# Designed miniproteins, single chains, continued (5), part 78

Each design is a single chain, and the fold is of that chain. pLDDT is the mean over its residues in the fold that is shown.

## One batch from the design tools (miniprotein)

Design m18700
Fold by ESMFold2-Fast:
Structure m18700 (fold): chain A 78 residues (1-78)
Amino acid sequence: MELSEEEQEIVNRRIEGLLRSGAKDILSGKPFTEEDEYYASPESLLVFHKESLLPFLEKYKVDPLLNPEALKKYLEEK
């Protein structure tokens, strides 16, 4: 998915905020770390762990925020 330079800057700022706050990824429940690869939803620019999001995208073929029903089902299956 394509992010503009401005969208990538917003994503980078969000990653910095998540690292500083010790926030957890909604899909994995794991905290964000500097060593992790991240993915941003192009619709919302929300940040997820790439490893946590790849299984979701492979199964549902859509962004979590573009399909809230699929996100709900995925979280229920955990």
Scores: mean pLDDT 67

Design m18701
Fold by ESMFold2-Fast:
Structure m18701 (fold): chain A 98 residues (1-98)
Amino acid sequence: KLEVLEEVIELLERAEKGDMEAFEEAVRKYALLKGVPEEEVERELKEAREIIETEMEEEEILRGIKIAKAQVEIEKMRLQGVPDEEIRAFIAKKAAEL
């Protein structure tokens, strides 16, 4: 589980730099980790792609990627047994950066 979360974080870091294929791969890896079937993931990605291309500004897309990355980082911290106090500090820091 931890190794998959690290891969997802690396893909989201690439997505922040404009690599949208990395974003889709991050979503696929994370969804599979959560037990979502591949067919359902591909359907949801198609719908998300259409919304992103037609309805979202670049700033909104970037904010969404940063939020997703922070959520995955928090899940990784919880799995590593990081104290709740440190996780709360991390959340507060990330919220201020958004």
Scores: mean pLDDT 77

Design m18702
Fold by ESMFold2-Fast:
Structure m18702 (fold): chain A 96 residues (1-96)
Amino acid sequence: TEEERRRLLARYEEELKRLVEEGAPLERLEELIERLERELGLPAEEVERLRLLAEQYHLSRQPATAEKEARLAEIRARGAELHAALQAREAARAAL
């Protein structure tokens, strides 16, 4: 159900935040994202957003370079675009 999906998503998002705060490796974050995709049937935009978040976390632990900063800027821009797309989708659904 929609309520069940939302409850699971919220629980997994809390788990993802906890892992990021604890400094978990990228592989652990990707494992959680794969579980989310499999169990919840997430749309491609949401899966991409979560993967970009995991990559951002991984990059943030590396020494500052022009290449790293450029990639982080790309990730943030794409993340904002995905967020807007997901919100537009929800608004369109609510308007029906």
Scores: mean pLDDT 73

Design m18703
Fold by ESMFold2-Fast:
Structure m18703 (fold): chain A 79 residues (1-79)
Amino acid sequence: MKLAVVYTAASITLAGLGATVKIAKDSKIPKEVFKKELDAIVDAGKALLEELKKLNDPNYEELEKRLEELKKEGEEVLK
């Protein structure tokens, strides 16, 4: 049960990161503002992934891969 709650929180955090990257692409927000927001959400996602790793969640690697993909997408917006 605790595992499902942490997984849900991680999934919501990654969805928020994806939405933030999409808004940055569509709205062309200032790069400095986007960089700070991206860094904050990525750090929050990493903290939740560390908790999932301690729970030996089989979905940990999938969520870690999604976080890295979204981080790269955000970094490309900053170019």
Scores: mean pLDDT 77

Design m18704
Fold by ESMFold2-Fast:
Structure m18704 (fold): chain A 67 residues (1-67)
Amino acid sequence: SNEKAIETAIKIFKEAGLSDEAIKVLKLMNEKGFSELSDEEIAKEMGLSRSTVRKARKEIFELIKKR
């Protein structure tokens, strides 16, 4: 049931124009808990720069705040 909720959320955010990198960051944050991961930890896990992760997280939070 949790997997279907995550898939639905990802589909909605993708349709809202979220980048593929931001979708991957969102998936990782959902798996490990939003409050448990820093930009540095996400960057290390995904092989991205901290700046790229920070931009991705801003895109995610902007879409959430619009609600």
Scores: mean pLDDT 72

Design m18705
Fold by ESMFold2-Fast:
Structure m18705 (fold): chain A 76 residues (1-76)
Amino acid sequence: MDLVLETMQSLADVASLYNPETSERIRKLVEEARKTGKALEAARETLQLLVDAGLLSPGAARAMFNAISNAYLADQ
């Protein structure tokens, strides 16, 4: 759980260099996921926000989500 949220936080930090609004939206998703426990849903939404902002290609987002999802499931 922590690993997924830390990854989303790191993506927010990188996004803040290019788009502070997108970074703020990601940080809100992280805080919501901490309260609801829906870390994978927050990860998916985070990657979609980065694609929509032009900061990440759809292919890269898919690869990152697969890596995050596999790491999360292995930690269960």
Scores: mean pLDDT 78

Design m18706
Fold by ESMFold2-Fast:
Structure m18706 (fold): chain A 65 residues (1-65)
Amino acid sequence: AEEERQQLLEQAQMYLSLGGYVKASAERQAAASTPEEAQKLLAQAEEDVAKYQQLADEYLAKAAA
C-alpha cells in the first residue's frame, strides 16, 4: 500500500519534470526563431505542459485514494 502510493507520487513527479523539460526546450527553440515562430512554439509548449500537469494530477488523485 505505502510502496504503491510512493510509486504513484513518483509517476506524478515524472510528468511534472517532463513539463519543465518541454517548456525549457521550447524557450531555447524560440530564442533561435523569428518572433512569429517563437509565439507558436511557446503556445504549443503551454498546451503540452498543461497535458503533463493533468496527468500528474491524475496520479496524485490515485495516490490520495
Scores: mean pLDDT 84

Design m18707
Fold by ESMFold2-Fast:
Structure m18707 (fold): chain A 85 residues (1-85)
Amino acid sequence: SIPAIPAEGEFIRNLQAFLRQLGLYDGPVDGVYDEELKAAVKRFQERMGIKPDGKPDQEFREAVAEYQKLHGKKPDGVVDDDTLA
């Protein structure tokens, strides 16, 4: 089963760092979900073949889990330090 999601601010910062590492987001890592981060989430969703709605919802977390799996990481759908390593 997928573990509990980190606190919202921590989750958003990890999401920002992850998308910056992928070259999809160039804004600040400040824990704020803004239009730039939403656009970066949409770009990741398009690349993973899911609906680009800009929401880090269940489908997005499943796409993160598939990305983690492809890179030999724990496929828990949570963007954390292990995913960023």
Scores: mean pLDDT 70

Design m18708
Fold by ESMFold2-Fast:
Structure m18708 (fold): chain A 70 residues (1-70)
Amino acid sequence: SARDLLLRILAHELRELGLSEEEIEAILKLVQAGDLEGAIALLTRLLREKGHSEATIEGLVKGIEAIVAA
């Protein structure tokens, strides 16, 4: 499905940004549950802890919003 493809793309992007498989799984579970606030909060915390820019974080937040809306 389109959602499964978008989730695979998100997982790949998060792996490229240095998240562990456990961190990726936690975010994907929140996205799949439709917990947008929880997914954004966890994503933002993890990416900031790893030193990523606010622009990178904002781009991924928009990606998660698109997946939940699909």
Scores: mean pLDDT 86

Design m18709
Fold by ESMFold2-Fast:
Structure m18709 (fold): chain A 68 residues (1-68)
Amino acid sequence: TPEEIAKELREYARKLGLPDEVADAIGEYVLKNPNATLAEIAQLALEMGAPQIKAVDLAIYHAKLKEK
């Protein structure tokens, strides 16, 4: 469900070492936008101060969650 995807993505963001505020914001974004693209997730994370490598990693992880 979108709620489960949002929760799992928040946990992954925390594992990448991103602050709780960033993890929560991205989780909220995907809950509101369940079809969010890889580019949208990466851009949001980058705008919130995530390093590029972590922003891309998080976006790829979200895309993988949507494939199941």
Scores: mean pLDDT 81

Design m18710
Fold by ESMFold2-Fast:
Structure m18710 (fold): chain A 94 residues (1-94)
Amino acid sequence: SLIEKLVEAIKNATPEQLRKAIEALREKYGDEGLEEAEKIVNKDPLVKYPSLLTIPTIFKTKEQQLLAALMQILVNRGYSADEIAKIALEALGL
């Protein structure tokens, strides 16, 4: 599935690729989602997003968790999951 491909891409991405994906989403959707994601990841790494991604149990690095949290926050804000996934995968080199 698209979600399985996305999870594997995030797990196998370099820190530079992860930063590029975060920046691409920030440029498209603005700073508020990233600011919320940073607060969640830095204060409570055990926070889960059960609807799409289980962030702290699947992703091991802060950069992976930040990208996954940002994507989930943007979906929860009403942005297209398919568009978000496309932007992230393209920035991750897929």
Scores: mean pLDDT 76

Design m18711
Fold by ESMFold2-Fast:
Structure m18711 (fold): chain A 87 residues (1-87)
Amino acid sequence: SMEEIERLVEGLLELLRTLFPDMSEESLEVARRTALEVLRAVAEGASREEIDRIIEEGKRELYEISGDERFAQVVAAIIRREAEAVR
């Protein structure tokens, strides 16, 4: 359900705030949108290519905002792991 997906997204964002306390609100919003889009896509039976596309797009936006490629990679990996766990 969308309510269940939203709850999972909020839990993920709480984890990200804990791991990256200096994360900007703009980066947090990109992470929220990416996580929500990925979890919805998984629930709808989207292809692995579509899921990868969403994650790569979010990773690029996080890098553009933060200037930190490693930060973007780590956040994207956390979102991917959450998507795999929801299967």
Scores: mean pLDDT 86

Design m18712
Fold by ESMFold2-Fast:
Structure m18712 (fold): chain A 68 residues (1-68)
Amino acid sequence: SRKLLLGVEVLELVRPHLSDEQLAALQAALRASLGLSEEAFKQAVLDKLRELGVPESVIKEVEALLNS
């Protein structure tokens, strides 16, 4: 459940930077990553945000959120 809650918080933070199609792709990636370890989940999230072209400043905010 913690990974699911973190996924929701990530989606809220990055929403202004992504199209509806990119948000759907991120949601799918988050769901696929729920079975991973916490560290693997965090890395998969950060990698997906970079792939989708989210600004590094926003990715840094997500990284801080994931590590808090």
Scores: mean pLDDT 83

Design m18713
Fold by ESMFold2-Fast:
Structure m18713 (fold): chain A 82 residues (1-82)
Amino acid sequence: MEKEIEEEVKKAIEAGEVTDEELEQGIIERIVSKELEEYKKNKEELPPWLKKIVEAQKAGKSEEAKAIAEEEYREKARELIE
């Protein structure tokens, strides 16, 4: 997961078309997507924060889902940008 996200970040930087803020947001979306796939594959119960993100997305509250994802994954996304 992390290595795959790192490769996508590297490609985006090489293209020279993204800001640090856009990279951070893109990485957060990738982390959320990958973790949701992993929990679904393992038939595990979603952690409370991922469950809230999914529920917000289903309710059409995209901004709320984005805010929750940023709060949980922003720090991890920043580590991957380096």
Scores: mean pLDDT 72

Design m18714
Fold by ESMFold2-Fast:
Structure m18714 (fold): chain A 82 residues (1-82)
Amino acid sequence: MPDPLFVEGVLYHIKGVIAEKNGDYEEAAEWYEKAARLFEQSGRPDDAAIAYEKASEAYEKAGNTEKAEVMRQKADELRAKA
């Protein structure tokens, strides 16, 4: 059975990649953060950690250091528990 939360998370991740390629780093970060939350809800902490790391990198490129640090902390926390 397809996991609708995981599928939606993958779609949001793809939207993040497209936004990042277009240079819209804040939008890319928001899509990666949304993807990460969906991956957490679907029981995929490994995918969530990767998405939070991508969100952190995108927020840094956007100049949003505060959100970048929050996303990095979430990624590290999930990796430590995986």
Scores: mean pLDDT 85

Design m18715
Fold by ESMFold2-Fast:
Structure m18715 (fold): chain A 75 residues (1-75)
Amino acid sequence: MEEIEKKIEEELEKLKEAAIKMLQAGVPYDVARQLVLREAEEFAKELGLSEEEKKELLKRADQMVEEAKREVEEA
């Protein structure tokens, strides 16, 4: 359980960095968000997460995209 959570945290950090780079490159927010959520869903399937765990991961990924947007807006 804790090992899976660590992998999720590392993936979320990578997704946030990817979102920041996409937004800085001029990718629209909606497109960057969709790509990040798609990657998070694929990651959840790869780990064999339950439906509830997948929903939590997607919510956390959505939060990472919102944080990326705020960081880019401050730049």
Scores: mean pLDDT 82

Design m18716
Fold by ESMFold2-Fast:
Structure m18716 (fold): chain A 55 residues (1-55)
Amino acid sequence: EELKQEFLKISNEALEKIREVREWAKKTGNLQEAEDRIREISEEYLKKMEELKKK
C-alpha cells in the first residue's frame, strides 16, 4: 500500500531535517533557533501525517 511507504518517507525526511538542524546548531552555536526550527519541523510532520490519514 502506497500509504505505508509514504508514512515511512515522511518520518525519515523529518528525522533527517532534524539531524541537519542539530548539525547547523553545533556549527553556529544558535541553540535557541535550532530548537525553534526543530519544533517547526515536528509541527509540519504532524500536519503531513494528518493529511495522509485524511486520504
Scores: mean pLDDT 79

Design m18717
Fold by ESMFold2-Fast:
Structure m18717 (fold): chain A 65 residues (1-65)
Amino acid sequence: SAVDEALKALAAKVTEIRPSLAQSIEDVMARSTPEEILALAENMSKIFPELQPYRDALEQAVAAA
């Protein structure tokens, strides 16, 4: 549940920053593990610093699971 909440928050923030990525992030979330999404979020946060807190929240949730 904490992982699901963090994933949902991350997807919502990506869509807010880049609405054109809404379908792409949805497809990636459907086909990827939380660890794979965390790696993607790490790379995306280098381009979109606003994603850093969401990436950190996902890392914390995955570590606690």
Scores: mean pLDDT 82

Design m18718
Fold by ESMFold2-Fast:
Structure m18718 (fold): chain A 68 residues (1-68)
Amino acid sequence: SEKFRQELQRLMVEQLRVIGDTVDRLLALRRAGASDSALQAVEDANAARLRGLQERLAALRAAQAAAA
Protein backbone atom coordinates (compact mmCIF):
# COMPACT_ATOMS: atom_id res chain seq x y z
CA SER A 1 0.00 0.00 0.00
CA GLU A 2 1.00 3.67 -0.32
CA LYS A 3 1.35 4.03 3.46
CA PHE A 4 3.75 1.07 3.72
CA ARG A 5 5.70 2.25 0.67
CA GLN A 6 6.25 5.67 2.29
CA GLU A 7 7.38 4.07 5.58
CA LEU A 8 9.78 1.74 3.76
CA GLN A 9 11.19 4.66 1.75
CA ARG A 10 11.77 6.66 4.94
CA LEU A 11 13.56 3.72 6.60
CA MET A 12 15.73 3.18 3.50
CA VAL A 13 16.73 6.86 3.51
CA GLU A 14 17.68 6.54 7.20
CA GLN A 15 19.77 3.46 6.37
CA LEU A 16 21.66 5.31 3.62
CA ARG A 17 22.35 8.23 5.98
CA VAL A 18 23.87 5.87 8.59
CA ILE A 19 26.07 4.28 5.91
CA GLY A 20 27.21 7.71 4.70
CA ASP A 21 28.05 8.84 8.23
CA THR A 22 30.04 5.64 8.80
CA VAL A 23 32.05 6.08 5.59
CA ASP A 24 32.83 9.72 6.44
CA ARG A 25 33.96 8.74 9.95
CA LEU A 26 36.18 5.91 8.69
CA LEU A 27 37.79 8.18 6.08
CA ALA A 28 38.46 10.85 8.73
CA LEU A 29 40.06 8.26 11.04
CA ARG A 30 42.15 6.81 8.20
CA ARG A 31 43.38 10.32 7.30
CA ALA A 32 44.30 10.90 10.97
CA GLY A 33 46.45 7.72 10.92
CA ALA A 34 44.20 5.62 13.15
CA SER A 35 45.09 1.95 13.65
CA ASP A 36 43.23 -0.90 11.91
CA SER A 37 41.89 -1.95 15.33
CA ALA A 38 40.41 1.53 15.85
CA LEU A 39 38.77 1.39 12.41
CA GLN A 40 37.40 -2.10 13.15
CA ALA A 41 35.86 -0.85 16.42
CA VAL A 42 33.95 1.87 14.52
CA GLU A 43 32.79 -0.66 11.92
CA ASP A 44 31.62 -3.10 14.62
CA ALA A 45 29.71 -0.39 16.49
CA ASN A 46 27.92 0.80 13.35
CA ALA A 47 27.20 -2.74 12.06
CA ALA A 48 24.87 -3.26 15.06
CA ARG A 49 22.97 -0.06 14.19
CA LEU A 50 22.57 -1.08 10.54
CA ARG A 51 21.41 -4.56 11.57
CA GLY A 52 18.70 -2.98 13.72
CA LEU A 53 17.48 -0.92 10.78
CA GLN A 54 17.51 -3.98 8.48
CA GLU A 55 15.45 -5.96 11.03
CA ARG A 56 12.90 -3.12 11.18
CA LEU A 57 12.73 -3.05 7.36
CA ALA A 58 12.19 -6.82 7.21
CA ALA A 59 9.40 -6.58 9.82
CA LEU A 60 7.65 -3.83 7.84
CA ARG A 61 7.89 -5.84 4.60
CA ALA A 62 6.49 -8.92 6.36
CA ALA A 63 3.58 -6.87 7.74
CA GLN A 64 2.86 -5.46 4.26
CA ALA A 65 2.91 -8.96 2.72
CA ALA A 66 0.52 -10.24 5.42
CA ALA A 67 -1.84 -7.31 4.78
CA ALA A 68 -1.89 -7.91 1.00
Scores: mean pLDDT 80

Design m18719
Fold by ESMFold2-Fast:
Structure m18719 (fold): chain A 94 residues (1-94)
Amino acid sequence: SAEEERAIGLALLSELQHIANLAAEGASHDEIRAEVEALREWLERNRERLSPELYERLMAALDTVLELVDAGASNAEIAARVRELVRELNEFLL
């Protein structure tokens, strides 16, 4: 249902906010990567519970975070970008 998809989307936004907080608190890039990869694996296993559009947007957001980690971006830059992605996804869900 649309209500179930919204609830799942909001829970996933909370997970992204958690990743932003980990980065802001000085977590290692390996720890940030592990959290992003765990969320990615959850999305892949639960793809049928999400609309294709929400799935693609969430996967793209996670790919963006992994690209920043791979590029050696600062924790501050990673945190700021994840917070931007949370804002963009929240607007999509509303």
Scores: mean pLDDT 86

Design m18720
Fold by ESMFold2-Fast:
Structure m18720 (fold): chain A 104 residues (1-104)
Amino acid sequence: SEERKELLEKVKNLGEEAVRTGTPQPVIELAKLLGVELSDIEVIQLTLMVKAAKPEIEKLPEEGRPIAGALVVLSYLQNLGKLNEEQREIFRELLKEYEAKVPE
């Protein structure tokens, strides 16, 4: 749907901003967009994970970088059991797009 496409673009944009800035704010906004509640500790942990992933993400093709940033955040949220069925579908759609743009 059009609404789903808009949501995916916003998720990718926030993922890219999280990688670019290395600050908590894009992580907080991404969680809010998905309807996920994060503790202060989880925000700090996610921010540090994105920072740790940045050098590897920057080696990817430019079109894969926003998706990679979003996938780091969504993977962590899934491991915390914070994703519902719709949010897990968003994760799967982004993973499929990533695999198409970054095959290795």
Scores: mean pLDDT 84

Design m18721
Fold by ESMFold2-Fast:
Structure m18721 (fold): chain A 87 residues (1-87)
Amino acid sequence: SLKETMRQKAEEGQKANELRKLAEIYRKMAELVKNDPEFAKRLQELADKYEKEADEYESKVASQHIQRLLDELTQKLQELLDKIKEA
């Protein structure tokens, strides 16, 4: 939500934690789409990437592009999950 995004901009430590939570969400999504191994692998690679970026964020500022990319990916994942459930 907007309120959480604005609040967390003031707290650098919370950004690293948020990235780790997002990585966990991607891992759970990969498990749900296991019937599409290529897409599942991509989701796990994204999770690994965000976990590594969380470590680096404490020393370096993470790009705001990550937040926008995650929102777009989340919407695409929701559509894919709907297709899998309806299949």
Scores: mean pLDDT 72

Design m18722
Fold by ESMFold2-Fast:
Structure m18722 (fold): chain A 80 residues (1-80)
Amino acid sequence: SLEELARRTVEGLRQALEHLRKLLADPSVPKEQIVELAEKLIRSAEETLAFWESQGVDPELLAEMRRILEELRELLEKAK
């Protein structure tokens, strides 16, 4: 179902966010690569959120996606 896919997508994005945080803490990783990855994830998540809102996906999942987007944007600013 769309709800099951949405839940898995949220879980995947949370894992990706945690991975980016670890990369940001690693001085051997170029910041430019972290910025590029974060920007791509933000764009994808924004498009996904808009689609989910149009389909009437569970408000709880929408709220969680918005929280993840806020955290991704904060990470992006720290990586710049």
Scores: mean pLDDT 88

Design m18723
Fold by ESMFold2-Fast:
Structure m18723 (fold): chain A 80 residues (1-80)
Amino acid sequence: SEEEKKIREAIEETLKTGKTVSVTLGGFRVEITLNKDGKLRITVTHLLFGLERSVTTSKDIEEALEAIKRLVRELEELLS
């Protein structure tokens, strides 16, 4: 999907540059940071309610993508 493509591009940019990259998808902000241990720190924020969830993943793009999808689902469930 177009959303998955944007997330993959953000992960790739973070890995390539070592800089924090953020992307906004619908009502969510996804912030991706490469930490000192060479792992990805991912924070997903629901923009309307200011609720956030964070996770640390390996540098595997598919692992990071699935983690982001899970955090989005968890935040959506909290609002149900």
Scores: mean pLDDT 85

Design m18724
Fold by ESMFold2-Fast:
Structure m18724 (fold): chain A 89 residues (1-89)
Amino acid sequence: SLPVPEGTVGQEISSLLFQYVQENGATTAEEAVISESDLTREMMERYGYSREEVRKALDELEKLGYVERLEGNKVQLSESAMNDMLKKL
């Protein structure tokens, strides 16, 4: 299993991305891609986090192997994160 992200922001981003996977009926991480801008806006609007807090949390999540950054400023959950989160259901 992956290390737990430090702090609340990283955990909430991971949960939100997993929610998008579930809501879109995606079976793999590749089927649930979101722009970093849309993710950042969602975190700012729903939770009141700053853009800088979201960016730092995304940097940590990428370093820990929870998310992958794609071309066009897009992000997705890693396969490892998908598997880890499915085990918690």
Scores: mean pLDDT 75

Design m18725
Fold by ESMFold2-Fast:
Structure m18725 (fold): chain A 96 residues (1-96)
Amino acid sequence: MEELIERARELYRQGKVEEALELLAEVAIEQGVPPELAELLKEIMLRLHRGEAPPAELKERLIELLSRHFGVAPEDVRAGLARLEAAAAARRAAAA
């Protein structure tokens, strides 16, 4: 497992973000994260990396799943997503 996380980190450094996120999703599922949640997080992160805004439908599904499975307040999930979007934008600005 540790080797898979290191491989994902290396792929991310090489700009192979899709492959890195796929490995991280696989590791998350092995650790007991629901597959639907892992896939949804992967898609949102991939879209943010490409500079795309995630569709509202995907964000609402993520909020529902996290609230249902982990008891996280919907407001906190929305705040977390906003921070991820801001971090992705800041990283793109720093690279430009």
Scores: mean pLDDT 75

Design m18726
Fold by ESMFold2-Fast:
Structure m18726 (fold): chain A 100 residues (1-100)
Amino acid sequence: TVSNLTVTAPAEVKAGEDITVTATWDGDPSTEYFVKATLYKVVDGKLEYVDSKSTITTSNSATFTFKAPKEPGTYRVKVTVTDLKTGNTVSAEKDVKVIA
């Protein structure tokens, strides 16, 4: 079973700079994991889709790089990790402030 998902992202970035997101988790090293990172804009407490990236890995970590959008505001990165052998899924999120 996949567990203990930790997502690391910068608290603040300038518009147009890179948002590097690193996810780490505990699980069986012989298992393939489907890892999806989605970037949302937070607008009045609602999430608006911006971009997503995914990978399949046998590692217990994955790194994704998003380009910070031109519009300043509060953004949220949500990472979902699925153990492809069991179907168990965990998710975690981090807020990133984009400034001008």
Scores: mean pLDDT 89

Design m18727
Fold by ESMFold2-Fast:
Structure m18727 (fold): chain A 68 residues (1-68)
Amino acid sequence: MDKELDEKFKKLNEEIVAEMKRLDAEIAQRGLPREEVIAETKRFVADALIKIGDLLDEYIKKRKELEK
């Protein structure tokens, strides 16, 4: 088990949840129209998926390097 990579996944998940809560609060405070809320949410989801994908690719690569 790669503890560093597992910690990165856990930290990323915590950061995503925290950022989602922050974004929701900022949107509510700014009174953004629905269309802008949707656009911000789409950007947030896209960024999160890219980060998750990068970590998953790193995990797969490390698994192949550590197989004996």
Scores: mean pLDDT 74

Design m18728
Fold by ESMFold2-Fast:
Structure m18728 (fold): chain A 73 residues (1-73)
Amino acid sequence: MLEFLAEHGEVGEGVVLSQSQDGNTYTALVARVVERTETSTTLEIRRITAVVDENGNLVSLTEEVLATVTIER
């Protein structure tokens, strides 16, 4: 998936690298294409944490940038 995103992903596209759930808390690691040139693709790795209430309504959404990775093509 990450290699596919690096080769074919357009700016703004992303893939979920991992996800977990603990009760009402959902955590995902996501790679997103932030820049693409003729010779490289830059990916941003983010941690997204979503908390929902007992009725399934979104209470909070937090994003944290963990790393930026540049892959030469």
Scores: mean pLDDT 77

Design m18729
Fold by ESMFold2-Fast:
Structure m18729 (fold): chain A 85 residues (1-85)
Amino acid sequence: AKKEAEEAKKKGEEGNSRETSEKAWKAAKAGEEGGKEEGKLASEGNKEAAKNMAKNSKTGSSGAGGAISSIGGAVHAGLAGGVEF
Protein backbone atom coordinates (compact mmCIF):
# COMPACT_ATOMS: atom_id res chain seq x y z
CA ALA A 1 0.00 0.00 0.00
CA LYS A 2 2.60 2.59 1.03
CA LYS A 3 4.97 1.46 -1.71
CA GLU A 4 2.24 1.69 -4.34
CA ALA A 5 1.33 5.19 -3.17
CA GLU A 6 4.98 6.25 -3.32
CA GLU A 7 5.39 4.74 -6.78
CA ALA A 8 2.39 6.71 -8.04
CA LYS A 9 4.01 9.87 -6.64
CA LYS A 10 7.35 9.00 -8.21
CA LYS A 11 5.72 8.62 -11.63
CA GLY A 12 4.54 12.19 -11.29
CA GLU A 13 8.09 13.31 -10.56
CA GLU A 14 9.60 11.35 -13.47
CA GLY A 15 6.95 12.59 -15.85
CA ASN A 16 5.02 15.83 -15.91
CA SER A 17 1.74 13.96 -15.80
CA ARG A 18 -1.24 15.70 -14.21
CA GLU A 19 -2.68 12.20 -14.31
CA THR A 20 -0.64 11.32 -11.20
CA SER A 21 -2.00 14.31 -9.26
CA GLU A 22 -5.55 13.38 -10.24
CA LYS A 23 -4.95 9.78 -9.17
CA ALA A 24 -3.70 10.97 -5.78
CA TRP A 25 -6.82 13.13 -5.47
CA LYS A 26 -9.09 10.19 -6.31
CA ALA A 27 -7.28 8.00 -3.77
CA ALA A 28 -7.74 10.69 -1.12
CA LYS A 29 -11.45 10.94 -1.94
CA ALA A 30 -11.87 7.17 -1.75
CA GLY A 31 -10.13 7.18 1.63
CA GLU A 32 -12.45 9.94 2.84
CA GLU A 33 -15.51 7.89 1.85
CA GLY A 34 -14.08 4.84 3.62
CA GLY A 35 -13.38 6.97 6.67
CA LYS A 36 -17.02 8.04 6.84
CA GLU A 37 -18.17 4.41 6.96
CA GLU A 38 -15.62 3.53 9.66
CA GLY A 39 -16.70 6.59 11.63
CA LYS A 40 -20.28 5.36 11.66
CA LEU A 41 -19.26 1.91 12.88
CA ALA A 42 -17.09 3.38 15.63
CA SER A 43 -19.93 5.72 16.64
CA GLU A 44 -22.11 2.66 17.29
CA GLY A 45 -19.66 1.75 20.06
CA ASN A 46 -17.65 -0.87 18.23
CA LYS A 47 -14.27 -0.71 19.95
CA GLU A 48 -12.58 -2.89 17.34
CA ALA A 49 -13.65 -0.55 14.53
CA ALA A 50 -12.29 2.42 16.48
CA LYS A 51 -8.94 0.66 16.92
CA ASN A 52 -8.75 -0.15 13.21
CA MET A 53 -9.45 3.49 12.35
CA ALA A 54 -6.62 4.71 14.59
CA LYS A 55 -4.25 2.07 13.19
CA ASN A 56 -5.12 2.93 9.58
CA SER A 57 -4.63 6.65 10.25
CA LYS A 58 -1.13 6.03 11.64
CA THR A 59 0.04 3.49 9.06
CA GLY A 60 -1.61 5.06 6.03
CA SER A 61 -0.03 7.60 3.73
CA SER A 62 -1.93 10.29 1.83
CA GLY A 63 -1.98 7.92 -1.13
CA ALA A 64 -3.29 5.02 0.93
CA GLY A 65 -6.10 7.21 2.23
CA GLY A 66 -6.89 4.79 5.01
CA ALA A 67 -10.09 4.67 6.99
CA ILE A 68 -10.36 7.89 8.96
CA SER A 69 -13.08 9.56 10.98
CA SER A 70 -12.59 12.88 9.18
CA ILE A 71 -10.15 14.77 6.98
CA GLY A 72 -9.13 16.88 9.97
CA GLY A 73 -8.23 13.73 11.85
CA ALA A 74 -6.13 12.51 8.93
CA VAL A 75 -4.12 15.74 8.88
CA HIS A 76 -3.43 15.57 12.61
CA ALA A 77 -2.63 11.85 12.52
CA GLY A 78 -0.34 12.35 9.52
CA LEU A 79 1.76 14.85 11.46
CA ALA A 80 1.97 12.52 14.45
CA GLY A 81 2.64 9.50 12.23
CA GLY A 82 5.66 11.23 10.73
CA VAL A 83 7.26 11.17 14.17
CA GLU A 84 6.19 7.59 15.03
CA PHE A 85 6.97 5.94 11.71
Scores: mean pLDDT 49

Design m18730
Fold by ESMFold2-Fast:
Structure m18730 (fold): chain A 84 residues (1-84)
Amino acid sequence: SENVELVLRWEEELLARIEELLRRGELSEEEAAELRLRVALERSMLLLKIHILGMPLEEVEEELRRVEEEFERLVEEARRKLRE
């Protein structure tokens, strides 16, 4: 389904970004592990909401936007800690 495909694509894109930031030394290994765990938990929760609660595409898009904003904030906090 479109909503499942959207969540899976989102997961792949964020995991690739975490790996790139780690490779560039912009994240510590511990912070990369924490971000990967958060991505896995959010993916699992969104898939459960889709399959169990029948969450429509529009609501999935809104949740992904919210999670993306939170993820951007967490990445910047992690990068700031490495610079300190």
Scores: mean pLDDT 81

Design m18731
Fold by ESMFold2-Fast:
Order: C-alpha cells, then sequence, then structure tokens
Structure m18731 (fold): chain A 83 residues (1-83)
C-alpha cells in the first residue's frame, strides 16, 4: 500500500508543478493499483495517460485529475494504520 501512496503522491506533485509524469511512473502506478485492487486508481491513471497522449492535458483537465488523485491518496492513507 505504501508504494501505491508514494507513486500517486509523485504523480500529483509533478502535475502540481505543471510537469508530466513519465510513462514508467504511470505504468508502475497501474501495476500497483492492480496489485491492491484499486479500480479508481486504474481509471484516473488511464484518464491521465489518454490526456497526455492526445495532447489535451489542459489546465482544467489537470485540475480535475489532481482533485481525483488527492481524494484517492487521502482514502488510501486513512485505510492504513500507523505501526
Amino acid sequence: MDELIEILKEILDKLSRGEVPSDETLDRAEQLAKKYGREDVLKVIEELREAIENGDLTPEKRNEIMDKLSRIIRELEREKFPL
């Protein structure tokens, strides 16, 4: 779970800086989402990838994806208890 949270935070940080995550980062996020059974993560990563590939990652689309990622990250963090 920690690895999934970490990679999603990396993606969110890059988007917040106006940068585009690498294909390697997106592929890793998809693999981790599948490992942890997170369909919501798979959908948002697919949406982000399609926006990047089509060259239509507008500020509006970027903000929408960032909002979805922030919500998912908060849900994942709440599902984890500290040691």
Scores: mean pLDDT 81

Design m18732
Fold by ESMFold2-Fast:
Structure m18732 (fold): chain A 76 residues (1-76)
Amino acid sequence: SMREQAERLLRQGIAAYRAGDLDTARRHFTEAYRLARDTDPLLAAQALALLSSVALEQGDDETAARLLAEARRLGA
């Protein structure tokens, strides 16, 4: 299912993030968000929160804050 695909992408992105591969992590989290955004708001919120973590690691505090705020709105 699309949900299972998005969950696999989140796991792969987390593995990339832990390995320091921020570009691969961002790509996987972005694709997970695209798959979840119209059908699973909690999963989409998880993807946005993880994208926020990538932005923080890259020093982009403004993007991180925006993504985290959006994640909180979707998860409420």
Scores: mean pLDDT 90

Design m18733
Fold by ESMFold2-Fast:
Structure m18733 (fold): chain A 82 residues (1-82)
Amino acid sequence: EIVLKEGEEKTFDNNEGDYTISAEEGVKAVIYDSNGKKVFELSPKFKLIFKKGSTTPLVEINGKKYKGKELKAGTYKVKGEK
């Protein structure tokens, strides 16, 4: 599990493994593609779940999972922002 602090950045491949991404209180997790374009924004306390072999993340809110926006397979950067 990756818990982002404000100003923290991580790089990941959205279809190469199982990732759970969240952010600390008052911080948003924002995902950028390889060209620096913002593709996803996760509100504080929500979790973003990537499954190996899937391009569609799940968003977990209070333990319940919803389908997120589909992302092309590739390398992404997630950043903790206020």
Scores: mean pLDDT 75

Design m18734
Fold by ESMFold2-Fast:
Structure m18734 (fold): chain A 100 residues (1-100)
Amino acid sequence: MLLEVTSEAEARLLLGTIVWELREILETEDFPEEVRKEIEELVRRAAEALDAGDLRTALEYLERALKLGIEAAKKQNNEELLQTLERMLEQVRALREALE
């Protein structure tokens, strides 16, 4: 897949947007406490990696966070949340492939 991201600055902006969207989802959506805490920790680690300029580590943490969110959305039968999280996971994976 050809990703339109042409620079690390654009990649950082996109990943920062995904971090923000995930934080909003965690505040709005009802997750099991242990799943919420694990996703919050992974998102925090991703944000720290982005601040350090470590895009690979940020991508790994965000992919893990999104996979946990997707499993929780499936268990809750929340189709709208599932579609949103799957879209974000596709963006993270496409960016990872473009950077490798």
Scores: mean pLDDT 81

